# Designed miniproteins, single chains, continued (3), part 97

Each design is a single chain, and the fold is of that chain. pLDDT is the mean over its residues in the fold that is shown.

## One batch from the design tools (miniprotein)

Design m11370
Fold by ESMFold2-Fast:
Structure m11370 (fold): chain A 63 residues (1-63)
Amino acid sequence: SLQELLEQMLEGLARKKAEEEAKKLGEVLSVEIERVDEKTYRARVETTEGSLEREFTLEELLE
């Protein structure tokens, strides 16, 4: 459905943005994307130099 495509796109965007930020820390080892609520995604990224946790709003992802 259109909604499923939008959800996949938003998860993909959150993953991409989180990986780009985490690569500034070190080599990316793992990425976890979690939908916290209707308008918020949480990204947890582990790198060789530490971990990054960030929340993205729907508005930030669609900018």
Scores: mean pLDDT 82

Design m11371
Fold by ESMFold2-Fast:
Structure m11371 (fold): chain A 68 residues (1-68)
Amino acid sequence: STLTREQKVSALKKLFAKYKIPASDEELEGLVDDAEKLGSDRILYESVAALLGISVKAAKEFYEAALK
């Protein structure tokens, strides 16, 4: 992955703001760090989907859109 940690956290901030779900910077950083440790964004999408009450597919699509 060529994306920085800061870019990933920024995308999550946009995603959570869109759904009006509160999350701390520390919480979002933890989600990114867990995905990096496992070498897969699947856990990131699953955690985001659960927290926002949306599908994993929707979480992935919006996260990718927020990275633009």
Scores: mean pLDDT 81

Design m11372
Fold by ESMFold2-Fast:
Structure m11372 (fold): chain A 79 residues (1-79)
Amino acid sequence: SERIELIQQAGALFQEARELAAQGRYEEALKLVEEGTRLLVEAGYISEEQARRLIETLRELLAAGVPGEEAFERARSTV
């Protein structure tokens, strides 16, 4: 199923983004989150508005110095 493949691909991108964030590579991590959320929207799993809220929340938390793991968990709670 194309939908399942897109969701799995997004999951892999989010996992890589978490690893990059743990290394302080926030710009690269956010780029992968943007790509992953685009795949989830394409799959019909989340709306464009939910994707925007997740990205904005994650960006704000990382900018505020929240550790990557906690920032990702809190951002995910918005969708």
Scores: mean pLDDT 85

Design m11373
Fold by ESMFold2-Fast:
Structure m11373 (fold): chain A 114 residues (1-114)
Amino acid sequence: MKISKEEFDKAFDEWLKKYDKDKNGKLTLPELRQLLAELLGMDPSSDEVIDLAEKFLEKADKNGDGFITKEELYALLDPDGDGYITKEELRAVFKELGIDLTDEQVNKVLEKLK
């Protein structure tokens, strides 16, 4: 199963409507924590989600403004630039960030990107 760039764009726009209180088109660290917790089915206050959100922001936030953009997040999830986010790419990214995703968690993330 894989998600196209167009499907990701749609999903990100829905996330911005739900989490982006500042309406700046970007996600803050607290908003990213809520998103990751929902995607993984975990508590947003858990050490694992806190660590993951901080590592995501450090890796994606190239300008150091404390926000993650659609472009930065997509580049992190589709590192080969083939226009699709695959199960293998999601597992590789999360494993690099210290989390080994279960099949259930990977499927849940991909369903949220549809």
Scores: mean pLDDT 74

Design m11374
Fold by ESMFold2-Fast:
Structure m11374 (fold): chain A 72 residues (1-72)
Amino acid sequence: MEIEEVRAVGAEELRAALERAAALAPPELREQILAETDAVIAELERLGLTEVVIRMAIKDGKVVAVQILPAP
């Protein structure tokens, strides 16, 4: 299993990064990522977080887990 991290600045970059992660995910995780994207962006904007790190766990070329962390 491999861990990849992508830095996203602002809502547009975060949305694009989550959509790319969803495209690489199995169907069940893809649906979850896409369904939660708007709520996640709204919550991060409410918290004043403009920069985040998206951590993706990859197995056999597929995204199997996604975490969103505050940027340092």
Scores: mean pLDDT 79

Design m11375
Fold by ESMFold2-Fast:
Structure m11375 (fold): chain A 82 residues (1-82)
Amino acid sequence: STTVTFTADDVTSALTQAYLYVVESKAKAARIEVRAPDEALAAQARAGLAGVKEALEKQGIKTEYSVSLAPGPVTVTVTLID
């Protein structure tokens, strides 16, 4: 499995990078883990990840996600399962 971490100024940018990476990888499945410094950003990440999961699964890519609280910038970690 391959693991990549994205960081960005905002949740939407980080999730967009993660989505494109998964699509371009041609992986069969992906796990996306987000760490956010506060509940507002965590809620935004959960909403964005729900959309990402739906978009990826429509393309046949099984997707799991989780959101946790951690100090520092928003980080999005993608693990590809092939």
Scores: mean pLDDT 85

Design m11376
Fold by ESMFold2-Fast:
Structure m11376 (fold): chain A 87 residues (1-87)
Amino acid sequence: SSLLEEIERLLEELEEAVRAGDAERAMRISKETGELIKKAYEEAVKNNDEELLKKLNELVSRIDELVRRAGGLDVDLFMAFAATLPA
């Protein structure tokens, strides 16, 4: 899926922002990635695509770890992401 490819690309950018210590950029990319993940979840649920849902849950866990590693990031942003996910 091109949507998964875009999410993977943003995840790479998130890792770069974390390595650079750019918490503001990391937060911005995390929000953008979360919005794409929400869209992918809605599409997966509509199509009953359980494999895609599993992959998306793995990506969410990876993003959570990266944002926490950046230190000083807004925990409420993660709670907002979690609240929009069906799993």
Scores: mean pLDDT 71

Design m11377
Fold by ESMFold2-Fast:
Structure m11377 (fold): chain A 75 residues (1-75)
Amino acid sequence: MKEELTIYAPSEEEAEKLKELAEKAGIEILDVRKEGGRYVIKLRVDKELAERIREMGGSVEAAIVLLSLLIAEKK
């Protein structure tokens, strides 16, 4: 099952990195916008992936790490 996950990125570099990894992992990017000096990224992810990101604090760093691992597992 898939769900919507919102990630907040404090910098443009982190937002771009997350977008690149999501695209490589086959994750749907629903929305990307800049709000109040940070970036808001909405992703459509598997429930299991969303739960793992939340367990690691729900940060952009956690999302980058977990997406990188998913990409590595597909090789």
Scores: mean pLDDT 81

Design m11378
Fold by ESMFold2-Fast:
Structure m11378 (fold): chain A 97 residues (1-97)
Amino acid sequence: DIQMYLSGGGVVPEGGSVTLTASGISGTVKAIHWFKGRASPERVEGEGLGITPASSPSLTLTDLKPEDTGVYYAQALSSDEPPQLAFGGGTQVTVVP
């Protein structure tokens, strides 16, 4: 199984920035897909935030607002055959006014 871990998040002031980082990827992946809300290995539910290359496995959120508070997560598909899903468990971002 491919593993992936998320770090970053925590309590951030309004107007601040946070960097979320994917690490511990045990397989070969090309790109990491970032989401806010809920994801599972079999189904993605939530707001798509973008895609980062595996060589730069970080998403920076800037100019944060209270509505940006939530759980953030990541998914990647391996280059293996058959492709395997790597799922990064959620990290909490809390934006304080």
Scores: mean pLDDT 73

Design m11379
Fold by ESMFold2-Fast:
Formats: sequence, C-alpha cells, structure tokens
Structure m11379 (fold): chain A 75 residues (1-75)
Amino acid sequence: DLSRLQQDQLLLQEAERFLQTVEQRLADGEPIDVEGLREYVETLRQVRTLLSPELQPRMDEVIKRLEELVRQAEA
C-alpha cells in the first residue's frame, strides 16, 4: 500500500525533525525534559514495530541518537 508507506515515511520524518530539534537545544546549552524524552523514545519503540520493514532501520537510528542525547543530558 503506497499510501501506508507514505504515512510511515511522514511519521519517520517527524521523528527525525524532533531529533534535530533536541540536538540543537542540547548544543545551545538549553535544558531538555529528560523524562519526556525517555517517554518519547518508548513511544518510538512501539511505533517502530508498526513501520514498514524498509523504514525500521532509520527509526532504529533515530531511537539510538535520542538515547545518546538522554545520556549526554544526564552527564
């Protein structure tokens, strides 16, 4: 289903945009909501299981990067 793949791509792009926003905030020394970020990561893990298999590796990279940012913010 092309429509479903397009929806999955938009969802992934939204997650990638959010990652960029968090990276920018942390780079600027701005506070981030660590608990909210952890909840978002858990949501993305659930969403990842529903994505098209072709897009799952990209979502895995987003999740990995967000987890790295959580660790950096806690340091």
Scores: mean pLDDT 83

Design m11380
Fold by ESMFold2-Fast:
Structure m11380 (fold): chain A 110 residues (1-110)
Amino acid sequence: SEEAREHLKKALKALREGRWDEAFRHWSEALFLADPEERDRIAETLAEEARKQGPRGRLLAILADLARSGPPSPEAREFMETVERALSGQDPEAQRRVREAREHLGEVSP
């Protein structure tokens, strides 16, 4: 969708500028608004950017794994399910876990 593409552009810009929280937010929205075919292209775009970002590749690798066709890792699957519930707006515990994960990723991806 056009909304998914707009969020992807904002995520890439925020990532290049070192704004991890904004990048993760827009990237998550892009993944969940995208059609399955667009999701694969978004994952490829993230992987390409990860190769250019070096030390920031850890966050990009996690987000790319969530978008891959095929079975993601158990950790990526659990995180994806938590993000999906947080985006629904009906699970405060999921929203808390997503906020904590984003803060942790910001600390671990220097």
Scores: mean pLDDT 63

Design m11381
Fold by ESMFold2-Fast:
Structure m11381 (fold): chain A 99 residues (1-99)
Amino acid sequence: DLAALYQQVSDLEAELSKAIKEGDIDKARALLDQLRDVTYQAYRKQSLANGLSDDEADAMGLIARSVYDIMKSRLKASDKLAAAHEQASARYAALAAKA
């Protein structure tokens, strides 16, 4: 379950990087909406697996989700932003492999 969630985040981050690079801002916004939900679930499950309480795990998920909400509010076509999401995809693939 957790490995599948991190893989979903990785895949969505790769698609987001491509959408930003192509200037498809509408697609990038839709991908950020998917990322906020999947990332919340991934970080909540990881926190529960680490022995955190339900409230602590929810807080960790909400913090991870809020990053994508901020990104969406400031979204524009940017090679640097596309590169950052490509790097995020690689990091989440590594987390999926360890989960």
Scores: mean pLDDT 86

Design m11382
Fold by ESMFold2-Fast:
Structure m11382 (fold): chain A 75 residues (1-75)
Amino acid sequence: MEKELAEKLAKKTAELLKDVPGLEKVIEALEAGDGEAAVAEAQKLPPELQEKFLKALAEAREELKEEAEKLEEEL
């Protein structure tokens, strides 16, 4: 359940970031379902791109509201 929720969040975030230049490696990791690699790639980017990643992640979380609340407590 938790792993499946994280995978859905990652794929939704990747979809939201497809049109953002410079986030290609983050998108690749998210589409592969590797949230850890996506975060690592995002941290290598300038703060401006990190902010765009976090904004997309927050937007994806809104679509998974009830499940995302539990996921955030586990992080």
Scores: mean pLDDT 72

Design m11383
Fold by ESMFold2-Fast:
Structure m11383 (fold): chain A 68 residues (1-68)
Amino acid sequence: MEEKLKEIAEKYGVDYDKLLEAARRVAQATGKSLEELFKPDEDGRTVLEHLAALLAGKEVKPPRHLAD
């Protein structure tokens, strides 16, 4: 679990601790465990990858595919 989070954080150039904090907040807000955030959404994407992309997006305008 930690290794995958670190890989995603490194891939998107974001801080591991920031990504972990965001993931925990989403887990609490949705009532899901961190492990469930590694499961694909209805669109086949993991929530963790979306969070990392959003955190990285401060440098660049977010692509439309991140919103849809």
Scores: mean pLDDT 67

Design m11384
Fold by ESMFold2-Fast:
Structure m11384 (fold): chain A 99 residues (1-99)
Amino acid sequence: DEFIEKLKKEIKEILEEELKVRKDKSLSPEEVQKKQEELNERMLKMVEELNEKYKDDEVVDVYETEKGEKIEITKKTKEILEELEKPPLEELMKELEAE
């Protein structure tokens, strides 16, 4: 499942970049919004590819975009996203607490 490992890596990079954008005090609110929109679009593409891999799995959530696109989130996709969010965030929080 090298394909899933590649998607996990890209999602992790997106989550790390989103955290950097939120912490960057030099960015204007408009620049933050633009970067967040770009990261959200990239994240949605990764979720869509994970959902395609796990198409036969249980649908646990449905997201509707402003364009009327319905994105179904499968249970395995949600579990992968939650797993990826927890380890990097815990590691970053420990580093901030140590300083």
Scores: mean pLDDT 69

Design m11385
Fold by ESMFold2-Fast:
Parts: sequence; C-alpha cells; structure tokens
Structure m11385 (fold): chain A 61 residues (1-61)
Amino acid sequence: DLGSLTLRDFLRLELELTDEAELDRVVDAVIEVLNKTGPVTAEDTVAYADELIEKGAESLK
C-alpha cells in the first residue's frame, strides 16, 4: 500500500536505517524542522536526516 508509507518507513528505506533508536531520533528531528519551516520537499527531508546519520557514523570511529 503505497499511500500508507509512513515517514519512519520512508527514512528507513532511503537511508537504510535498521537501528530503532537512531531512526526514532532522526524522525523526531525531521518533525521538529518541519514544524519550524513548514512544508519541505522529500529530498530536503532526506538530506537533513543523512546529515544526522553522518554525525552518528563519525562516533563509530
């Protein structure tokens, strides 16, 4: 069901997120940005989430 894809599922698929805690934080951060800036494109949403994941990846080193 294409119409029932949630923001969480979208970000999980686009960014290959498997960690539930990381995904929850990314979703919360994206929602906060959307509340401040209003409607944004899907590509802007993914770019913001990707920046958060990149920061997380640095902590693995």
Scores: mean pLDDT 63

Design m11386
Fold by ESMFold2-Fast:
Structure m11386 (fold): chain A 88 residues (1-88)
Amino acid sequence: ITDAEREVLLNQAVNALNSAITALQKGDFDTALSEAETAVDLLRQAGASASLILDVEVEIGLAALNIALDRPDLAIQSLQRALVLARS
């Protein structure tokens, strides 16, 4: 994979996480989780480290748990942390 291809995939992953956060804010939980899963797949394709993938997956898992517990504000905070991780 080239540096240019990696940059495109990383930007697409960041866009997917932003879409997930927007969907959560609108109460579209299925779209939010789907976009978050897409972001993880894009990070894997970009060759992100195993530790970064794990940290992002943990935050997405916490978001899914908080959605199930009717805590959407905490789910949004978890996806915002995943976004910060993906941008680092």
Scores: mean pLDDT 86

Design m11387
Fold by ESMFold2-Fast:
Structure m11387 (fold): chain A 117 residues (1-117)
Amino acid sequence: VEKFITGTIERLSDTELRVTIDTGLSEEEAREAGAILAAALPALIAAFPQLASISSYEVSLGEGGKLVVTLTASSANPEALLLAARILGSAATVALLRERLSPEELVARLLEVFAPP
């Protein structure tokens, strides 16, 4: 049985976008995954030149094991914000968050998925 795992994308302003990631984890496990994602984000942004306009980010715990990531760009750049949201809300990212990887391993696996070797 095929299962779609998706994030919800909400535009807050021309420079700010919110991604809600449904992890399928318990609240406690999602809190741990959120901490790992927050630690991984600086390296992820640095690794993708297309994301260079992302100036700040915040990771918080939502209801039912959801993670909420707020992304802010230094200028109106909808393509960079949407690319970041697509990476974060992808089925691959959800699967990797469920594996409880280290921040470094999460970055390496996401680069393998979205930036071929």
Scores: mean pLDDT 76

Design m11388
Fold by ESMFold2-Fast:
Structure m11388 (fold): chain A 65 residues (1-65)
Amino acid sequence: KEELVEKIREKTEEGAELGKRAVSLYRKAVESGGDPDYLQEHTEIHEEMKKVAEEIRALRKELLG
């Protein structure tokens, strides 16, 4: 269970860093006048965040089940 708790902590940190990057990319998209490359990167980071959230949910289910 300690290993699962540590993995959840690590994934939570990954999610937080992706969130910061998403905010930064959105800011760059606005500053560039809506550059599609920055908007695409923002979308890709959001998909990565969803994947990390799903991994955290799976780990929590494993820990509690």
Scores: mean pLDDT 81

Design m11389
Fold by ESMFold2-Fast:
Parts: C-alpha cells; sequence; structure tokens
Structure m11389 (fold): chain A 63 residues (1-63)
C-alpha cells in the first residue's frame, strides 16, 4: 500500500537471501553474527513494522 511496506519487505527478503548463503558457507551461528547489524539497523528504522491500509482498516473495525 505504501513505499515503507515495500522497502521493509525488500530489506527482509535481502537479509533472508544473505542469511541462506552465509549459513550454507559458515553455518547458522556465524551467519547470524554477520547479519545482526543489518537486522538491528532494520529494527531501528522500522520499530513497528509498517501495516498495509487493509490491515489498518481491519484494526479500526475491530474492538
Amino acid sequence: SDAQIQQYRAQMAQIKRQGAELAEKYGLEEAARILQPQVDALKAKYPTPPLSERQKEMFELLK
């Protein structure tokens, strides 16, 4: 719905792809160590993951 959702999803997809490649080469623990700064930066930029307009509308209708 907005650019923030698309950017968040794109960055998550990139981290997952890098994680898969690094885990195959170095194992899960080392992959996590290498990617932790990118995950921390993403969480700092998006402390609350962006919701779609559809999800916001559903929330407004529910009590």
Scores: mean pLDDT 72

Design m11390
Fold by ESMFold2-Fast:
Structure m11390 (fold): chain A 68 residues (1-68)
Amino acid sequence: MLTAVAPTPPPGSSTSAVARREEDGDTILHVHTRHNTKDGVTYDTDVVLRVTPDGRVELLDISYSTTK
């Protein structure tokens, strides 16, 4: 399973992590973006994309979560 986990950035900033793998000639990307507010609330966005050799991009999954 392809999984990327971004570390918690300093308050008021964002960071991203990317994991990739090849599957059936396509590239699967998991992009995890984490935003840390000054109030200690973390917002997470997870995006899974399929990129074909001919340059097509397909959105496989997108999710949002929040952690205190």
Scores: mean pLDDT 77

Design m11391
Fold by ESMFold2-Fast:
Structure m11391 (fold): chain A 71 residues (1-71)
Amino acid sequence: MEEEKRKKYNEKLKSLFDEARERAVQRAIDEGRITPEEARHPLARMGLLTPEDVEELQKKADEIEKEYEKE
């Protein structure tokens, strides 16, 4: 993989993870599991992904990975 393609791949993965975390945080706030103020802490955000969020992340990560396959 070219260095430029690798950077784009990593950026897409990072964006995917960031979006999933933001959605999980918003869901937790809506459910009353966490306050918006607590959501400022990175550690609190890590534990908020649901099994559905993880499944969606895996599917999207697999799609990105396939886009950047050598073949």
Scores: mean pLDDT 70

Design m11392
Fold by ESMFold2-Fast:
Structure m11392 (fold): chain A 106 residues (1-106)
Amino acid sequence: GPLRDAIDALGDALRHLERGDTAGALRALREALRHARAAGTPGAREAARALERAIRALEAGDVRAALEEIRRAALHLLRAAETKEEILQAIAVALRAIGLLFDLEL
């Protein structure tokens, strides 16, 4: 469903960022935003707002700010999650974003 698709697209965005592929990450973030908007739950709406900020940050070249907003989006999607699979994938995405933020602090 749209919530799972948003989580999967957010995971794809992080994989692109890990490779330094900003253009690929932006495409994946826009896909995640489209799916979050389609999900329509309160948590998905908060995730959509965080994704809009992540896209703006990444377009400005601010990878740290983008990762912070991706982490916020993942946590909002986790709050909206209804299945074990959605919960586990949202946790995995949040942890990956935290790991990338940690790498930027070093």
Scores: mean pLDDT 89

Design m11393
Fold by ESMFold2-Fast:
Structure m11393 (fold): chain A 92 residues (1-92)
Amino acid sequence: ALERLAKLVEEAVKSGNRETFEEVFADNTKITVSYDPENDTYEGVVTFADGKVYRVVVAFGEAGEAYARALAAAHAADANVTFGAVHLGAPA
């Protein structure tokens, strides 16, 4: 799931695709990749069958970076949420 998420986020960022992508696996693991136009970010989420969540944010500006940092801080004490890498990205 995590390798699949990383690939989907990379492809969305590289292509500029702003459509929401969702995939649900047979074990009820769910992957979502979405673009947030308000914060200019791509967000990748894996929701595992046990309710644990892994999140990744790619930000393209100061506002998006601030949002990503605030989101990571809000979840820092939550044992069910693993916040992955926050990336500053520019299209190639």
Scores: mean pLDDT 72

Design m11394
Fold by ESMFold2-Fast:
Structure m11394 (fold): chain A 92 residues (1-92)
Amino acid sequence: MKLEFWEEKDGEKTHIGSKEAETVEEVMAFAVNAFEEARKRGASKLYVKITSESMEEAKRAGDAVELVAKAMGFRVEERKHEGNTVYLTFAA
């Protein structure tokens, strides 16, 4: 599956990274690093796009990203599912 992250700071949305991941553990590790770096940079929002071979795999990856976000003190603002893609928005 592919994860793409964007951050918003001072009204500007910037692409900060992408990762190919095969396991939920890789998804969680990448999410932890992305949320930590965004917090250090003072980002107000994070956007995540997860594309997978199946909607079920994308949903499980989305659930893992939400779990990491909540554990790190981010709130879930939006979740959308389109085909095999999950879109997530988080606020600091």
Scores: mean pLDDT 85

Design m11395
Fold by ESMFold2-Fast:
Formats: sequence, C-alpha cells, structure tokens
Structure m11395 (fold): chain A 95 residues (1-95)
Amino acid sequence: MEKEEKELVEKIREETEALLERLSEYSPEEVLEAARRYVGLGRLLKENGYNEAARAAYEAALRLLDAIEERLPEELRPEAERLRREAEEALRELE
C-alpha cells in the first residue's frame, strides 16, 4: 500500500468513528448523506486503483447505514438499501 493511500484509509476510519460517537447529534438524513458520500468516494478510489482506500470508504458507508437503520424514515429505506447493496457488491469485487 502506498503511504498516501494508508493515510487516507486511517483518515476515513477516524472520521467514521467520530461520526458514530456523535450519531445522536445528526439526523438520519444527514447520516444517509454521509453514507452516500462514502459510496461515491469508494467508487472514485476503486476506479483509480486505490483498492484499500476504496474498501475503507465502502466499509464506512455500511457502518453508517447500519447505525441509522432503526431511525431511518420508510421513504429513505429504498435508497439506504441500494447504497448498502452497491457497497457490499463493490467490497466483494475488491477481494
């Protein structure tokens, strides 16, 4: 793993843990938006060959989606399920 990619992996994990610790301060919609951003970041990183950083981004998205599942409005569940599916499929491809 390149030094730059390793630093990005550590930053993604640190930011995800910080968000999870402060989860009660965010609406489910805000956390879903963060998960969407991580899926987008994972896609970009994967396309550029940063497979370990992409994995960290997709794992972050899944952790955020799991954390808000009980709080998520019914109207947003289809989007959350699509994001979860994309992240899970991408993680399988990164094996």
Scores: mean pLDDT 85

Design m11396
Fold by ESMFold2-Fast:
Structure m11396 (fold): chain A 71 residues (1-71)
Amino acid sequence: SLREEALALIEEIIELAEGELRKIAESAKQSLVDGNYVAALNGLKELIELAEGEIRELAERAYKLVVQLLR
């Protein structure tokens, strides 16, 4: 499912990220698990703005999947 794929991408970000980026990713995961898609999107947007490279790419992919869950 889109939700399961988005969770897997966020879990990958948590493994790669450190410090503040990891905390943002953990918060985004919890929001997604709780069904708070708006809060999850806000967290993923912060990751896209603050991160570079693979973490940014994973966050962008997760963001696109979570947007589809709003409709």
Scores: mean pLDDT 88

Design m11397
Fold by ESMFold2-Fast:
Structure m11397 (fold): chain A 73 residues (1-73)
Amino acid sequence: SMQQELQELLNEFARLLSEVYRLKSKGATPEELSKLRQEFSDIVLEVQEHRNDLEFLKEKIAELEEELKRLKG
């Protein structure tokens, strides 16, 4: 169902976001960590606003996958 697909995409988004956060937080100063926490909080709120938008979620997942590839480089 579409609801199952949306939930799977939300789970994948959360997984990727957590991994990106983990990698970006390594070696960060307390000030950088505070900014990072705010940035990621804002991203989560944006995704929650669009949580029923399949294309939006797929686009955000693709952006996080690209970011993760750059961080793992």
Scores: mean pLDDT 84

Design m11398
Fold by ESMFold2-Fast:
Structure m11398 (fold): chain A 88 residues (1-88)
Amino acid sequence: MADTEEAKKLAKEAVELVREAGRRAEELRAQGREREALELLIRALEEAKELLKKAAEKAKNDPELKAKLEAAIKQAEEAIRYLREQLA
C-alpha cells in the first residue's frame, strides 16, 4: 500500500536525521561545544518527531506500524525534555 510505503520512508528519514545529528553532536562535544551539541540534538529530534507524526498519519491502515511510530514519537518527546533540562 502506497501510504504505508510513504510512512516507512518518512520513518527512515527521521532515523537518519537523528543519527547524523548524533555524529555531529559528538564532534561538537570533542571541541568543547556542549551547548551547541545539545541544541543540535534538540532541533533534530523535533524535526524527526514531525516526520514521525506524518508517518503515523500515513500508517492509518497498518495498526502495528502506527503503534511503533506513536511509541517513537513519545520517546522523541521524552528525549527532547531531557536535553532541554540539560540546557537550563
Scores: mean pLDDT 86

Design m11399
Fold by ESMFold2-Fast:
Structure m11399 (fold): chain A 100 residues (1-100)
Amino acid sequence: SKEEEIDRLVEEMKRAAEQGSPEAEERLIKLTVEISKLAEEMDPETRYRAAERLFEVARLAEKNGLSDVAGVIAITAAVMLVASKHPEALERIEKLRAER
């Protein structure tokens, strides 16, 4: 299922983010592209949940010194969140803006 593919990709991204190596950074970029393509086929709820999980990956990447790829993942997550048209998406976006 799409949810199982998303779960696998997110878990692989978390492992790469924890490694913090140049090889892990390249892997994170490739995985981000894969999940972004998969997002185009997701229903609103699945897309919203995937976006939330990508924000977690972005925070983990930032914590491990991968600031550039963390920014790319966060932007990808924000685009997925907006595109989800989920009822809670607007409230989540407002909270993210308040954290800046």
Scores: mean pLDDT 81

Design m11400
Fold by ESMFold2-Fast:
Structure m11400 (fold): chain A 76 residues (1-76)
Amino acid sequence: SGKERAIAALEEAKRLVEEHADPDVAKQATAGLDGLIAAVRAMPEPAELSLPTIDQLPPDVAARVRGLLAEANAAL
C-alpha cells in the first residue's frame, strides 16, 4: 500500500540520520521522522510530508533524506 511504502522510506531516512548525523541533531531529526511515520499511519487521506530539521543534517545525508521524503510523498 502507499502508506506502507511511505513508512518504509521514512524508516530508511531515520536509519541514515542515526548512522551519519551528530547525536543531538540525529535525536531531533529522528523525532521529526517518527512524527511523520505516526502521521502517515493516522492519515485518512494523502498529504504532503516535510521535515524542517533536514537543513541541520550533513549535506550528503540531507540529500538522501530529501530523496526518501520525495519517495514517501510519491507513495501516498
Scores: mean pLDDT 80

Design m11401
Fold by ESMFold2-Fast:
Structure m11401 (fold): chain A 87 residues (1-87)
Amino acid sequence: MEVLEAKDVVVNIERLSETELRVDIDAKNSQIARELALRIAEKARELGAEVQVYVVGNHVTVTITAPDEKVREELVEYIKELVEELK
């Protein structure tokens, strides 16, 4: 599990399998959490991955099923870049 921290947001990345990724977004503002989740979902779908998004208050869970391990790792790098932009 990798934990990424930026101002008012914490993102937890967990590799569930070679193709499955779980991303948990905890933000002080629900709009920030939703915007991050939407950007991640959009990139995942662009790369041919299957995405499910669950919203509970200020917490958003994004579950991704990638076509392969390479796409999974590309998505992890993309998420890290997004969080770094918020620092």
Scores: mean pLDDT 84

Design m11402
Fold by ESMFold2-Fast:
Structure m11402 (fold): chain A 74 residues (1-74)
Amino acid sequence: SELDKTIALFRALSLISGAWFLVDVYQRTGDERSKEQARQLIDEGRSMLPELDAIDPDFAQRAARELAAIEQRL
């Protein structure tokens, strides 16, 4: 349904935003727990990519690039 698709997209955005926040915390403080939590959110986001691609391929490709950019900063 459109509602289920919307929920999946918002969940992906939440994971990406959370991962960016944790990377920023890690870079400012050196807190290894923030780095570990960012990696967990990246892994969860990547696990959603096939579902996102089925819903919106352009969004899925942007999400994949964002997750890669976040990981590069860890």
Scores: mean pLDDT 89

Design m11403
Fold by ESMFold2-Fast:
Structure m11403 (fold): chain A 67 residues (1-67)
Amino acid sequence: NEKGRKSAEAAVKAAEAGDGTAAATGGYEMSLAGRSPEDLKKALEAAKKAGVKAGVIGVERALKRSE
């Protein structure tokens, strides 16, 4: 639903800005599940550049699940 989508988008933005709590949320992980491998690689680079360890872990998990 729209509320869940907006929460996921807000969590992604906060996580990529350095909020480790947001990066550990299910909303952030759900936002990664629908992304292409190319988008996941971009998110991984952004999380690494921002120093968000939880975000890096979340993206790496999503990549493993996409094979």
Scores: mean pLDDT 63

